# Ledger of designs, part 95: designed miniproteins, single chains, continued (3)

Each design is a single chain, and the fold is of that chain. pLDDT is the mean over its residues in the fold that is shown.

## One batch from the design tools (miniprotein)

Design m11512
Fold by ESMFold2-Fast:
Structure m11512 (fold): chain A 122 residues (1-122)
Amino acid sequence: NKDEILKKSMEKDDELLRRQEERFRRGPPEARAHVEKGLRLSREMLELAERLREGADPEEVAAEATRLLMEGGFSEDVAEYYSRSIVVHAEAGLDPAESARTLGRLLRMAGLAAAAEAIRQA
């Protein structure tokens, strides 16, 4: 039941992200802006996950995922490296939408990191 343990672990991680996002949303405007950006980019990445489930080309989706990661503050090389997981998963017969969902979580984490830094500098 490793899959059940992993699912419960991911649900706890998602709850922790949500609580941190709610806390920073109640903070100064600069921190709120970073959280809102991370949440927006994560939603756009989840839309890419749904398009992959509907049969969208993994290569085209990976290019769009790279753009979203770069907007989230990742360098082009890092963004391309992570976005390539969509194509690699599709070629391996795995669900590429799971890759896109993981990248959505990374965008939320990046927004929280930027929000924390903004509070530290204020």
Scores: mean pLDDT 84

Design m11513
Fold by ESMFold2-Fast:
Structure m11513 (fold): chain A 67 residues (1-67)
Amino acid sequence: MTEEQQREVDEGVVLIASAVLLVSLKNQGKEEWAEKYHEEVTRLIDEGRLDEALELVKKASKEFDAE
């Protein structure tokens, strides 16, 4: 797999995980948090910081599941 193909896969994983979390947060009535979180993930992807985007998704998922 090329570096470009790997980045496409990583980006896809981040987008899917972010979408699942966004739906979960909206179902919990935390729509404002969901939108803030989505903006941050999108920004990290735009900056090419996919590793940080993945960590943010993981951290936010764990933090919001605590309630």
Scores: mean pLDDT 72

Design m11514
Fold by ESMFold2-Fast:
Structure m11514 (fold): chain A 72 residues (1-72)
Amino acid sequence: GMAAEKERLKQRLLELIGRILALIGEIFELEQKLKTAEGEEKERLLEEKERLERERERLMEEMRRLDEELEK
């Protein structure tokens, strides 16, 4: 029934939230490293940060879609 499907979507949403929080933590650690990094290391860390930020944006979009499905 719809109630069982809603519970599955809620569980998936919680898993996505956990993954997003983990990525936010990794980005924060990267920003701390960037404060002291110079030259090629700084460029590498900036590229890694951009990759993690793009992944976070993808997961947040997936979370938004699941949240919309839960509100139907």
Scores: mean pLDDT 83

Design m11515
Fold by ESMFold2-Fast:
Structure m11515 (fold): chain A 59 residues (1-59)
Amino acid sequence: MEFDEVRELVREILKKNPNASIDEIIEELKKRYPDKEVTREQVLQARMDVLVEEARKKR
């Protein structure tokens, strides 16, 4: 799965469930994209990127 897709999906998941854990996000991604694998590292990075981008967009 492309990293930008992971980032957008993580953003949507966090908006719906701000307390979602990394494992929970991975499970949701597997549910939406059963034919694609997502690594924990990708989800970790995407989650951090979403937080950084949201902080930057506040400007």
Scores: mean pLDDT 75

Design m11516
Fold by ESMFold2-Fast:
Structure m11516 (fold): chain A 92 residues (1-92)
Amino acid sequence: SMKEELEERLREMVERHKARGRPVKAAYAAAGVAESLRLIGDALQEVLEELKDDKSLSIKELAEKAKKALDEANEKSKLVLEIAERLEEEEL
């Protein structure tokens, strides 16, 4: 599931931050923020690719696609931060 994939990515990032000497709380914060920003960047890239495709999309259709991409990115970002907080609590 998407949740399991996000959890695995967060665990890998946390372990990399710990290996660099970051305290546990800082490692989870860094991993959560970085993954959240990555998801927002991916949503922006999706919208930009649709803008480059001069297929006869109306302004309304493009706006609806952009809104959907942002709404999905916001939900994934929230889920990432909730997972990071849960994993931090489980480790501490």
Scores: mean pLDDT 80

Design m11517
Fold by ESMFold2-Fast:
Structure m11517 (fold): chain A 67 residues (1-67)
Amino acid sequence: SMMDEIEKELLELARRMAENAAKVGVDEEEALRLAEQTIKENRDKSLEERKEALERALLQLVLDRLS
């Protein structure tokens, strides 16, 4: 279904973002867990809103690590 395709796309994006966060010293498993939780908490929102929530959550995690 369209819903399943959207969720798959978001999980794929989450995996890539977690891998990128790991390159700057964030724990990859922690980043992936946060990303998956953010996707689940925002499942009732549009694809763009869910991508924005995911980006915000992982950016905050990276910024906290780099400070």
Scores: mean pLDDT 79

Design m11518
Fold by ESMFold2-Fast:
Structure m11518 (fold): chain A 79 residues (1-79)
Amino acid sequence: MEEEIRELGRKAREAYEAGDLVEAAEYLKKIAELLKEQGNYIGAAIAYQEAARFYEEAGDLEKAKELREEAKRVLEEMR
C-alpha cells in the first residue's frame, strides 16, 4: 500500500503539472481510498479535500461537493 500511495502521488503530481486537474483529482481520490483502508482517516480526509479542490478548479463543482462530503463522512467515522 505504501508503494501504491507513493506511485499514485507521483502520478497525481505529473497530471497536475500537465494541467490535467481531473486526472490529478482521481489519483488523489485513489490515495484517499487506500488511506481509509489503512485506518488513516485524517490522511484520507485530506486527500479527498485536495481532490475536491482540483475538481473545483476544473469547474466540476458537483464532483467537488461529493468529495468534500466524503471527506466529512470519513472524519465522522473517527470515534
Scores: mean pLDDT 84

Design m11519
Fold by ESMFold2-Fast:
Structure m11519 (fold): chain A 64 residues (1-64)
Amino acid sequence: MGSELVARLVGLVLRAIGALLDGDREEAIRALREAIEVARELVKLGIGTEEDVERLEKMLEEVE
């Protein structure tokens, strides 16, 4: 169950990085917002940490 969410989180982070390299800030922001939601779900399941969420939120602030 948790492994599916971890795979989704990794995929979303890679999508955000790819979008930033392509100059597509809107797609990067969209992917990061989804990644933050998935990271929060992982924290609720005891798999992720608040620090992981904070790192993604910082990345989103830097691209907004």
Scores: mean pLDDT 82

Design m11520
Fold by ESMFold2-Fast:
Structure m11520 (fold): chain A 71 residues (1-71)
Amino acid sequence: EESFKKILEKVKEMLEDPENRDIAATFLAMALALSPKREELKPVFDRAIEAIQAGNVEEAKKLLDEAEKKL
């Protein structure tokens, strides 16, 4: 749980740099696959990844905050 929250924080930090956007999306997808709450988190993570790929960083951060509340 605590480690997973740190993963979400790291993804948010990576989103501050456009060069890290693709890596942030990949890292988030890997984190979801390894999560014991995968089914619960999948809908919000899928939307966050889509927002990252669309360049909508603020929406992605908001969705990651929602994911953190589910932890």
Scores: mean pLDDT 77

Design m11521
Fold by ESMFold2-Fast:
Structure m11521 (fold): chain A 65 residues (1-65)
Amino acid sequence: MVGSLAGAMLLAIAGQIMGLLKSIKVEGDEITVTVAKDTPETRELLEAMREVAEKAGYKLTVVKE
């Protein structure tokens, strides 16, 4: 199944609204996400984003503060 960048971005925006993520950056074929809080919900969100991004041909990089 083909994922989409739009799907990954929507998940990231939801994560920011929920206070789980600080920022998201897209450059070329790489998506970089900065974590606000390291919780089980954040980890589940990041795994969902990774699956969607990888299926769309993007690399997901996670940064923890």
Scores: mean pLDDT 74

Design m11522
Fold by ESMFold2-Fast:
Structure m11522 (fold): chain A 64 residues (1-64)
Amino acid sequence: KRIEELEERVKKDPEDVEALTQLAGLYLQEGDYEKAAEYAERALALDPSNALARAILAEARRRL
């Protein structure tokens, strides 16, 4: 439900770093490490200083 809302938000605004970071976190919580890493990488491509996205990416990659 929450993931679907954020995915629609990202479809409308692909540069929404907040939505990308939240999606990465939610996919990490659900155990979808591949999607968590994908969204975290996209957030970092737009904002390399995003510490939360970096932490999510590191944890997702540790689980792969």
Scores: mean pLDDT 84

Design m11523
Fold by ESMFold2-Fast:
Structure m11523 (fold): chain A 57 residues (1-57)
Amino acid sequence: MKASPLRPLGSLEDDDTPVGSRLGGSLTDSLEEQMKKNKELLEKEGKLYGGTIAPPG
């Protein structure tokens, strides 16, 4: 193969659409759980890290 870049549309444009048909599947639940925990961790660290504004007294 030489170089036939059939790059996908634009990074999963479907991701923009609401996910209603992906209710089933244990894998989906695991992913959401991990993402939720990750987001929570980042939010907590974000606040503790110093927030956007300088740390008040």
Scores: mean pLDDT 56

Design m11524
Fold by ESMFold2-Fast:
Structure m11524 (fold): chain A 68 residues (1-68)
Amino acid sequence: MEPEKLSKEEAREYAEEMKRKIEEYVAKGDLSKAAATLAAAYIVLSASELSEEEKRELRRELEEAFEA
């Protein structure tokens, strides 16, 4: 059994969706769900076909969403 592997395009879309979810959870005060979403997104993006540069940028954006 292999982990889910996202293409570069799928990973970008996934990251955008995760940023939105994190911001929504933070706005609701549900920091536990926000943190869980951030952690899950990091795992998925790490396994994706994205370049190292894109992984770094998307991780930063997710972290910024969590700080919002």
Scores: mean pLDDT 78

Design m11525
Fold by ESMFold2-Fast:
Structure m11525 (fold): chain A 102 residues (1-102)
Amino acid sequence: ATAAAQAELARLGETLDKLIEEVKKYASDEQVKKIEEAGRKVLETAQEMVANPDKLAELSARLGAALSELLDIVKSTGNQKALDLAKEAAREAIALVRAVSA
């Protein structure tokens, strides 16, 4: 993986950690668990993309699905800060796809 791809992966992980800490302040334990699971799927797929750039097309589709799931769960919490963090994670994931494809 390139230094750029590794930097974007690290940034995505940090944003997902911030999202989880934010939702812990106000969301139910069940909502927190769902967001943690959805965020884990996003991060694991992103890690697989960095490790396997030859599978970029397949893993980009999986990453998109995982991000959609995460955004839908976060939207259901009604918290604007959490939604902003989830949207930031989605933007960082797009930057990661571009870095891996370069």
Scores: mean pLDDT 87

Design m11526
Fold by ESMFold2-Fast:
Parts: structure tokens; C-alpha cells; sequence
Structure m11526 (fold): chain A 81 residues (1-81)
């Protein structure tokens, strides 16, 4: 899933241990969010599982989406905002 790939990459760049990244990945695979869609409530749960600040996780995910292209950012913003 694109959502899983972007979130796990963001966590890796934030220096989160691979063990915690794996916990987040498993949670996302169970919830199965639509690609490019992360509901506001999921940000809190993902941040808690990873042990990072929710706002820093959101900023890093948006940064990665921008690097992947404008279409991905637009889809993500429409789904999250």
C-alpha cells in the first residue's frame, strides 16, 4: 500500500527503531486505509505506536508526498484536511 510505504519511510527518516516501524506497518495492514488517505484519528494512534509527535509525523509524510509528486500531495491533503 502507498500509505503504508509513505508512513514507514517517514518513521525511518525520523529515526524510529525498525521494531516500532514494524508495529505501525502491521496496524496499517489491519486497518487497510485507502491509498493516500489517513483519517485524522489514525495520526494519533500511529504517533503513539511509533513513539513520535503526531505533528512531526504528519510533516514528514507530507514532505515525502511532495517529493513523489503534486498529484500524491493533492490526494493526501483532500483526504486528511
Amino acid sequence: SKTVEVVTEALRELGVPEEKIEEVRKYLEEVKPLDGVIPRELWEKLAELAGVEKEKLKEKVLEILVEEGVKALEEGVKSVM
Scores: mean pLDDT 71

Design m11527
Fold by ESMFold2-Fast:
Structure m11527 (fold): chain A 80 residues (1-80)
Amino acid sequence: EKEKLKQIAEDLKLNADSLIQRARRLGDPELVAEAERVKKEIDELIKNADKMSPEELKQKIDELVARLGELQRRLDEARA
């Protein structure tokens, strides 16, 4: 359902905000910039969701989930 995909996108936005805060605490400007880029793409996805097919929306969400996972991995490595 498209409504469920929109809810997932909103949850991704909250996750991106959390990662921006984590990157800022680390003091890594490149990780901050990456987290802010991902959030911007999530915001654009939410804005354009009604113009997308459910398949396109799901594909974009899957891509953003993968990018947030990679960002989380990089943040964890930066602490080690």
Scores: mean pLDDT 83

Design m11528
Fold by ESMFold2-Fast:
Structure m11528 (fold): chain A 72 residues (1-72)
Amino acid sequence: PLSPVERRVLGAIVLRGSATVEQIAEDLGLSRSTVERAVDRLIERGLVEKDPETGLYRVTDAGRAALEAGPP
């Protein structure tokens, strides 16, 4: 299961379509370092990917499934 921070970060990226760490931090009222740690963990799990052309983070199919598998 996703941690509360990981779930919030995934949700923020989904709402934007793609996002920088700074945009996610602003949207959620979190520090950049907190978002960076969450994004790094999500990438390790294959739930988020960084677009090599734009540098923006996107949610993978696995990430969308993990977010939807949480409580209603």
Scores: mean pLDDT 82

Design m11529
Fold by ESMFold2-Fast:
Formats: structure tokens, sequence, C-alpha cells
Structure m11529 (fold): chain A 65 residues (1-65)
């Protein structure tokens, strides 16, 4: 209930690159003309603990938004 296991699972997922998948989805939304979706994806990647993927998504949204 506390989410300690969920937190560790999220950190493990980020380490495995699932945060990069969220960033990739945000990039695809941007290509569809949805830059707002791009920023949401960057936020999701950052919350997953994948700062590199989040930073990449932010940079892409800023360049093309």
Amino acid sequence: MDGEGDRRAAEEAARRGEGAAAASASYQNKLLGDKEGGLVGAEAARRAGDEAAAQSAYNSALKYG
C-alpha cells in the first residue's frame, strides 16, 4: 500500500529503459502535431526515474514546439 515496492519497480523499469519508451511515445505525439503530449511524455519519463530520456523529450519538445 505504501508504494515502496512500486517505487522500486519504477526505478528498475527506468533502469531497464521503460522511461525511454515513454519519451519515444511523447516524440510520436509531437510528430502528430501534439506538442502538449510531448511534454506529458517527458514528465512521465522523468517520474519513472529516467532523467536522460526525460531531458531528451524536453529538448525535442522545445525545439519543435
Scores: mean pLDDT 56

Design m11530
Fold by ESMFold2-Fast:
Structure m11530 (fold): chain A 96 residues (1-96)
Amino acid sequence: GPLNLEELKKKLKEAIEKNDREGVATILSQLALYYLQKGEFDKAREYLEAALRLVPDHPAVKSLQRFALALTGDESLIVPPLPEREISKEELEKFL
C-alpha cells in the first residue's frame, strides 16, 4: 500500500522508545522516501542525514540514495559521509 505518514510516525516513536537504532534508521529512510515522492527534497535529505548519523552503513539508506539519484539525476541528493557523532533521542523526537 502507499506510505502512511501517521503509521510511520507511530513506528518511529516506538523504535525510539525501544532504543532500536537500526529500526529507527529504517523508519527514517521510509519517511525520507515519503518526502522524496512528494518532491520535498530538503526534508528527504534531513531524514537521510539523521538515519546515516545513527547507522552510517545502513542498507535502506543506500538503497534510497540510489533510487533518488536514478529518479532525479541529481547527485546533491547523495548525502556525504557525516562526521561520526551520536544523534540524541531529543534530536530524533524532532522528526515526530
Scores: mean pLDDT 74

Design m11531
Fold by ESMFold2-Fast:
Structure m11531 (fold): chain A 60 residues (1-60)
Amino acid sequence: MKTMRIKVEDLLRAIGLILRLIGDFPNAKARIEGNELVVTFEPNPELEAYLEKLKAEEEA
């Protein structure tokens, strides 16, 4: 199992990202820890690429 942490600007942004993630990858688990979106998932190249792109966009 893999875990990815993404810094987000605010809670509303985090919620929007979680809703999109669940729609595209329903088996992923997401939670919010302070200002970070924490996603835990089974190894999946498509989901990993998706999360890396989101991390780059949010943390730019």
Scores: mean pLDDT 78

Design m11532
Fold by ESMFold2-Fast:
Structure m11532 (fold): chain A 60 residues (1-60)
Amino acid sequence: MAAEVAEKGQALLEEVRARYEGLARALRAQGKDEEADKVLAEGQRILERGRVLTEGLVAK
């Protein structure tokens, strides 16, 4: 069954999200909006890739 693989993948994606959101929030608090935006963009790219891979494994 692919469900447990999907759950594990989603847990890792949440960990990645929390890390990038935390960094972006700290940067915005320091007035570094450019760096915060860049960090969020990287985080979203990783989340998108991980989500596609997780869903692909379940669907395939």
Scores: mean pLDDT 74

Design m11533
Fold by ESMFold2-Fast:
Structure m11533 (fold): chain A 113 residues (1-113)
Amino acid sequence: SLKEKALEVLDEFRKKVEEILARMEPYLSPEAVERLRKLFDEGYKRMKEAVEKGDFDGVIRELVKTLGEIQSIALEAAPPERRDEVLRAINELSQAAGDFIRKLRELREEAEK
């Protein structure tokens, strides 16, 4: 079903985000990394609920909100000498989010045929 495929794509996105957050561990305090992981876990739960309801606009809204919060906190927590590495990881998160949005759009378009 469309929901099953969307949940699969969401799970793939979750795994990519977890890998990117793990790569940030050398550049941020353990407390900052834990805060980012909790933010993503909360956002992921809301995105999953939106998929279950068939609210794909809600998935994208929750995604954009969650990434904005992660970006803000990561940049605030980054030491000045580590800002470029943190920005690189944030850019990787943005790319992963773009890929996720594209895949969701393709799934919706296929289901509307």
Scores: mean pLDDT 87

Design m11534
Fold by ESMFold2-Fast:
Structure m11534 (fold): chain A 66 residues (1-66)
Amino acid sequence: SYEVVATGLTPAGATAAALVAIGEGGEARVSGGEKPTVVATGLSREGAEAVRAIAEASGGKAEVRE
């Protein structure tokens, strides 16, 4: 499974990323401000890319990891 690490999310961006992660069948986790933090786990590759896209659209930075 894949995880998403994100940095620089606003509270609204973190909420949007969490909702997408849950919708893709994953788990939402704690999101950090300045530090890269695991925000979602238990995702398929496509689910992880969807979470990454929402995090980046919300002004953050995100990376997909296996």
Scores: mean pLDDT 77

Design m11535
Fold by ESMFold2-Fast:
Structure m11535 (fold): chain A 72 residues (1-72)
Amino acid sequence: SMEEFKKKIEEAYKTGDLEKIYSLLNEAVEKGYPKELIEEAQIYLDALRLGLSPETVRLIREDPEKAEELFK
């Protein structure tokens, strides 16, 4: 189910398993999952790669201009 997929992403993020998040992202694309679910996997991937929280990555993606102001 889509809920189980989201849980797998979150578990991989908590364990720092970057390869697992890549595998889940590829699975979502291959199976034609909704764009929102693919974006969720991308958010967690970026969060792990950058050492940020998923919430922070969502804020940056939603409003990049506002995110730039946070560094001033």
Scores: mean pLDDT 79

Design m11536
Fold by ESMFold2-Fast:
Structure m11536 (fold): chain A 94 residues (1-94)
Amino acid sequence: MKKLTPDKPITPEELRARVSPEVEELADKYRKEIIDEIKKMSKNEKIRDFAIGIVDALVELIRLYAESVEDVKKRMEEIKKNIPKLIEFLESRL
């Protein structure tokens, strides 16, 4: 029933300041692995740029809203598994 911020909305920067170092390190590790896979799957710079942009947005959301290291692992592994489908979608639509 109560809002998270009674005085003002939480900014992305304020949410990031609350992220644990373990969550940050794990998210960065998965981000690097996912970006490397994207670069291996597509030679098209536009497709790579869009896919990396989407991954960066998802990684940022996971950093801000993940409650545990295990939640980060689960969400990031789901992203990694879906990267081939994302590349196929972007190549078919762009």
Scores: mean pLDDT 73

Design m11537
Fold by ESMFold2-Fast:
Structure m11537 (fold): chain A 67 residues (1-67)
Amino acid sequence: KPKIVVLTTDDEENAEKVVEEIKKKYPDAEVELIRVPNGEEARELARRIREEHPDVHVFLAGRKATG
């Protein structure tokens, strides 16, 4: 199954809603949600995951995560 990682700065309820929307679009995908304290750490973690696991799809979600 394709693996999707969602990095977000949002609170728990908003983060779960984002995961639900991704699961609706990609029902066969394994979706992992990782909450980060700010957009800088979200970008750093996304870059690291993409470098070490290029087959994993990484999404940045939240008001400052994509900055």
Scores: mean pLDDT 72

Design m11538
Fold by ESMFold2-Fast:
Structure m11538 (fold): chain A 59 residues (1-59)
Amino acid sequence: MKEELINNARDILTGMKLHKGQLEQLIAEQKQALESGQGNPAANEAAIEGYKKALELQP
């Protein structure tokens, strides 16, 4: 489900303790993939949402 993908992306990034710039780059890459029609749009959208949530949790 979309929620599972979002939670998985958030938990992975939280565990990795990525810096804000790294999270922003990952979001940009997923947005580019979504815009180009590459891969699964629903999975790309879920990843972006998870990354945004992880970004809000970064110190």
Scores: mean pLDDT 69

Design m11539
Fold by ESMFold2-Fast:
Structure m11539 (fold): chain A 60 residues (1-60)
Amino acid sequence: SEAERRERAARLATKALSVVMNGGDEEKAQKLLEEASAVDPRMAEGLKRAFEIAKKEREK
């Protein structure tokens, strides 16, 4: 079940990053990130870092 939790958190994180990369609503992406962190709290810091990188990459 731990692997299933990690996979679910990763899918939510991927959706959040996809929203950012497609120029979508940052607040919607943030909510998806919060859901991913709630599913797997140990990933929270990594997900926050990935989100910041994705926002920077969104430039071009």
Scores: mean pLDDT 77

Design m11540
Fold by ESMFold2-Fast:
Structure m11540 (fold): chain A 88 residues (1-88)
Amino acid sequence: AEELFNKALEAHEEGKLEEAKKLYEKLLKEYPNADPKILALAYMYLGRIYESEGKLEKAKEYYEKALEILEEDDPLKEIAEAYIEALD
């Protein structure tokens, strides 16, 4: 799971958004029992990519999925919530 996440993150940082999107989606499909923080980050980064494509409803769905799996005290919850609020 971590190797695939790292590949997705590298593609994302390089601006290869379509490749990053496919790698994040593959991670979420093939490794649903991975570390919840890795899964939450994958959902959030997918949301950001869909948001950049103007697919705001899909972006919101992914941000909400990240919120569902994060621990209450995880600072990523505040970031995901802020991303959802910014979609208005």
Scores: mean pLDDT 81

Design m11541
Fold by ESMFold2-Fast:
Structure m11541 (fold): chain A 55 residues (1-55)
Amino acid sequence: GREKGLALYEEAQRALAKGDRDKAIALYEEAKTLFRNAGDVAGAQSLDEQISRLK
């Protein structure tokens, strides 16, 4: 659900702060899927754009 997606988003930001870009990308992609499934299309789209900038 959305709550789990937000938790994964926060974990991804902590991974980026530690320099673990690959882990952050994986966590953002999982959060994006959860946001989409919860009906948060705007949140999923924002994460898709952020992931694209990291790749």
Scores: mean pLDDT 81

Design m11542
Fold by ESMFold2-Fast:
Structure m11542 (fold): chain A 80 residues (1-80)
Amino acid sequence: SKKEKLKEVVDKLMEEIEKNVDPGTARNLRRELETYKRAIELSDDEEEQKKLAIDFLNRVKPYLDKETYEKLKKEIEKAL
């Protein structure tokens, strides 16, 4: 489903972040991610689902290089 594709993209995002942060920061961001994933699952609006994924991407932007950020942003846009 489109929701599954979107959740896969945010999981990839988290995998990339975990390479660049300490285990404590990774655990905190994973808890935040689970809240976003639940909000995406409960939403019936594709634009709201995309907005939630982009909001998490922007939340974690400081932990990503520019190329990875732009790539994952495009994957979120294409997941719908």
Scores: mean pLDDT 82

Design m11543
Fold by ESMFold2-Fast:
Structure m11543 (fold): chain A 69 residues (1-69)
Amino acid sequence: MEELIEQAAEEAASIAEKLGMDPEKVREFAREIARDLLEKGYSPERALAIAVTAATLIAVGEQLEKELA
């Protein structure tokens, strides 16, 4: 479980770095999402995919908000 959560965090952080975002903030988002999904009974593979995707979308949304503000 913890290894999967950390994998999601690191994958999301890597994407955040490429986008010029704070990798630590996105890493924490991915950890929270992955943990919540696993607690709700999602499979490890689905939890990983959703957590990385959701954390990435949050990072993109924050970048767009900064440009539109």
Scores: mean pLDDT 78

Design m11544
Fold by ESMFold2-Fast:
Structure m11544 (fold): chain A 72 residues (1-72)
Amino acid sequence: MEKIQKVAEKLKEKYKNDEKKLRIGLLLANLVGQGESLEEAKKKAIEVGKKLTSEKEAKEAAEDAKKLVEEA
């Protein structure tokens, strides 16, 4: 749980001016925190993110969040 909070703080700093990318990254981090695999969390975050922004931006935000979770 503490690990996911640190990832959330890093995402807030990185995307402080991009609410949609922040929401996508936080969704991925929260799904992993709830026991989803990184691959399933990324897939779900991209599907939601496509509706909020674009497929390209959703994939970028999800990949960034995945890397932050893997590094933590």
Scores: mean pLDDT 80

Design m11545
Fold by ESMFold2-Fast:
Structure m11545 (fold): chain A 83 residues (1-83)
Amino acid sequence: MEEKRRRALEEALRALEEGRRLAADDPAVVAALDEMARDAKAAAEAGIEELAAMLLGASRMFASLPRLAAQGERLRAIAEELR
């Protein structure tokens, strides 16, 4: 995996893990974040365009969750830098 793609995945996984800690009281949100982390890893293996699209999609899910707004914006920024 290229260094840029690997670094983007690592940063995205850190943002998702931070979100998981912030939402630890909500099992449904925790499950969704765990699923996003798996999807991010799979997308990264498929390619840089797939990773960017996945992260942009994940960022939209965070838009309605005030506690996770910062994490969502970070995922969006990572996705935009990959393009």
Scores: mean pLDDT 82

Design m11546
Fold by ESMFold2-Fast:
Structure m11546 (fold): chain A 68 residues (1-68)
Amino acid sequence: SAAVEEKIRKLEEEIKKLRKELEELVQQATDADIAGDYEKSRQLYQKAVEIAEKIRELEEELKRLKEE
């Protein structure tokens, strides 16, 4: 259905945006760790874990919609 196709498109766009954010957070966390800012690195890695979990949830939803 058109409604399912629109939902798939929105999920794919959200996943793509979150994957880019995750990559940027991991890079920033790595840079902070190299610079010796372990507090900032830890906080950035925590945010990266939260984004990675959100991506996993959205990918599961996308998989279910594509199986319809």
Scores: mean pLDDT 88

Design m11547
Fold by ESMFold2-Fast:
Structure m11547 (fold): chain A 72 residues (1-72)
Amino acid sequence: MYEEEYEVTAREGETVRDLVNRVLFGPQPLPEGVEVEIKGAAPDEVLPAGTKVRLKITIDGNKVTVEVEKIE
């Protein structure tokens, strides 16, 4: 089990899920079979550009849990 915390800024037109996937996988395509659970915000919610977000990430095998918290 692995735990990480990141602070990241939302890009224009980026959904919560888009932001999470960008932070977790960067320029890599989304891996098949990985389950991503998002908490604290709806995955399809569009964040205003420039919104600072704290992501608390827990990795347990193929399951990734991300807690999303708006900062400021």
Scores: mean pLDDT 76

Design m11548
Fold by ESMFold2-Fast:
Structure m11548 (fold): chain A 77 residues (1-77)
Amino acid sequence: GSIEEYEKRIAEDPTDAEAWFNLGVEYLRRGEEEKAFEAFLRAHRLDPSVLPRRVGEIEDPEIRAKAEAILAGLQPA
């Protein structure tokens, strides 16, 4: 997927939590951590189950760790 692909999906359906999650992952791959945070926040607000289920599927351990850190910040324990 590409940022442009996920932006198009979100423009057609702004409640597509999986598209917001994938957009966040692509922003992390580009080092755009603030944009990634906003995308993950929107995904979590739309469907709080998406990030916990999908974060483990991120193959790149550095990108996965950054996504897990963002998720931890969204769920104060």
Scores: mean pLDDT 81

Design m11549
Fold by ESMFold2-Fast:
Structure m11549 (fold): chain A 60 residues (1-60)
Amino acid sequence: GAAADRRAEELRRETEERRRLAEEGDERARRRLEIAREVGRKIREIGDEIEEELKRRREE
């Protein structure tokens, strides 16, 4: 009947919405990982500069 048809349509839309939200979640997670990697690279660059400075001071 009409009530069962409406229920099926609602479930289909909910399933599509959940799938889209999952895809958006994966995209957000990938962007966060990329940012974290860039931050990690910058921290490493700073560490390398400090290590070089300490090496120069040790050679004095």
Scores: mean pLDDT 80

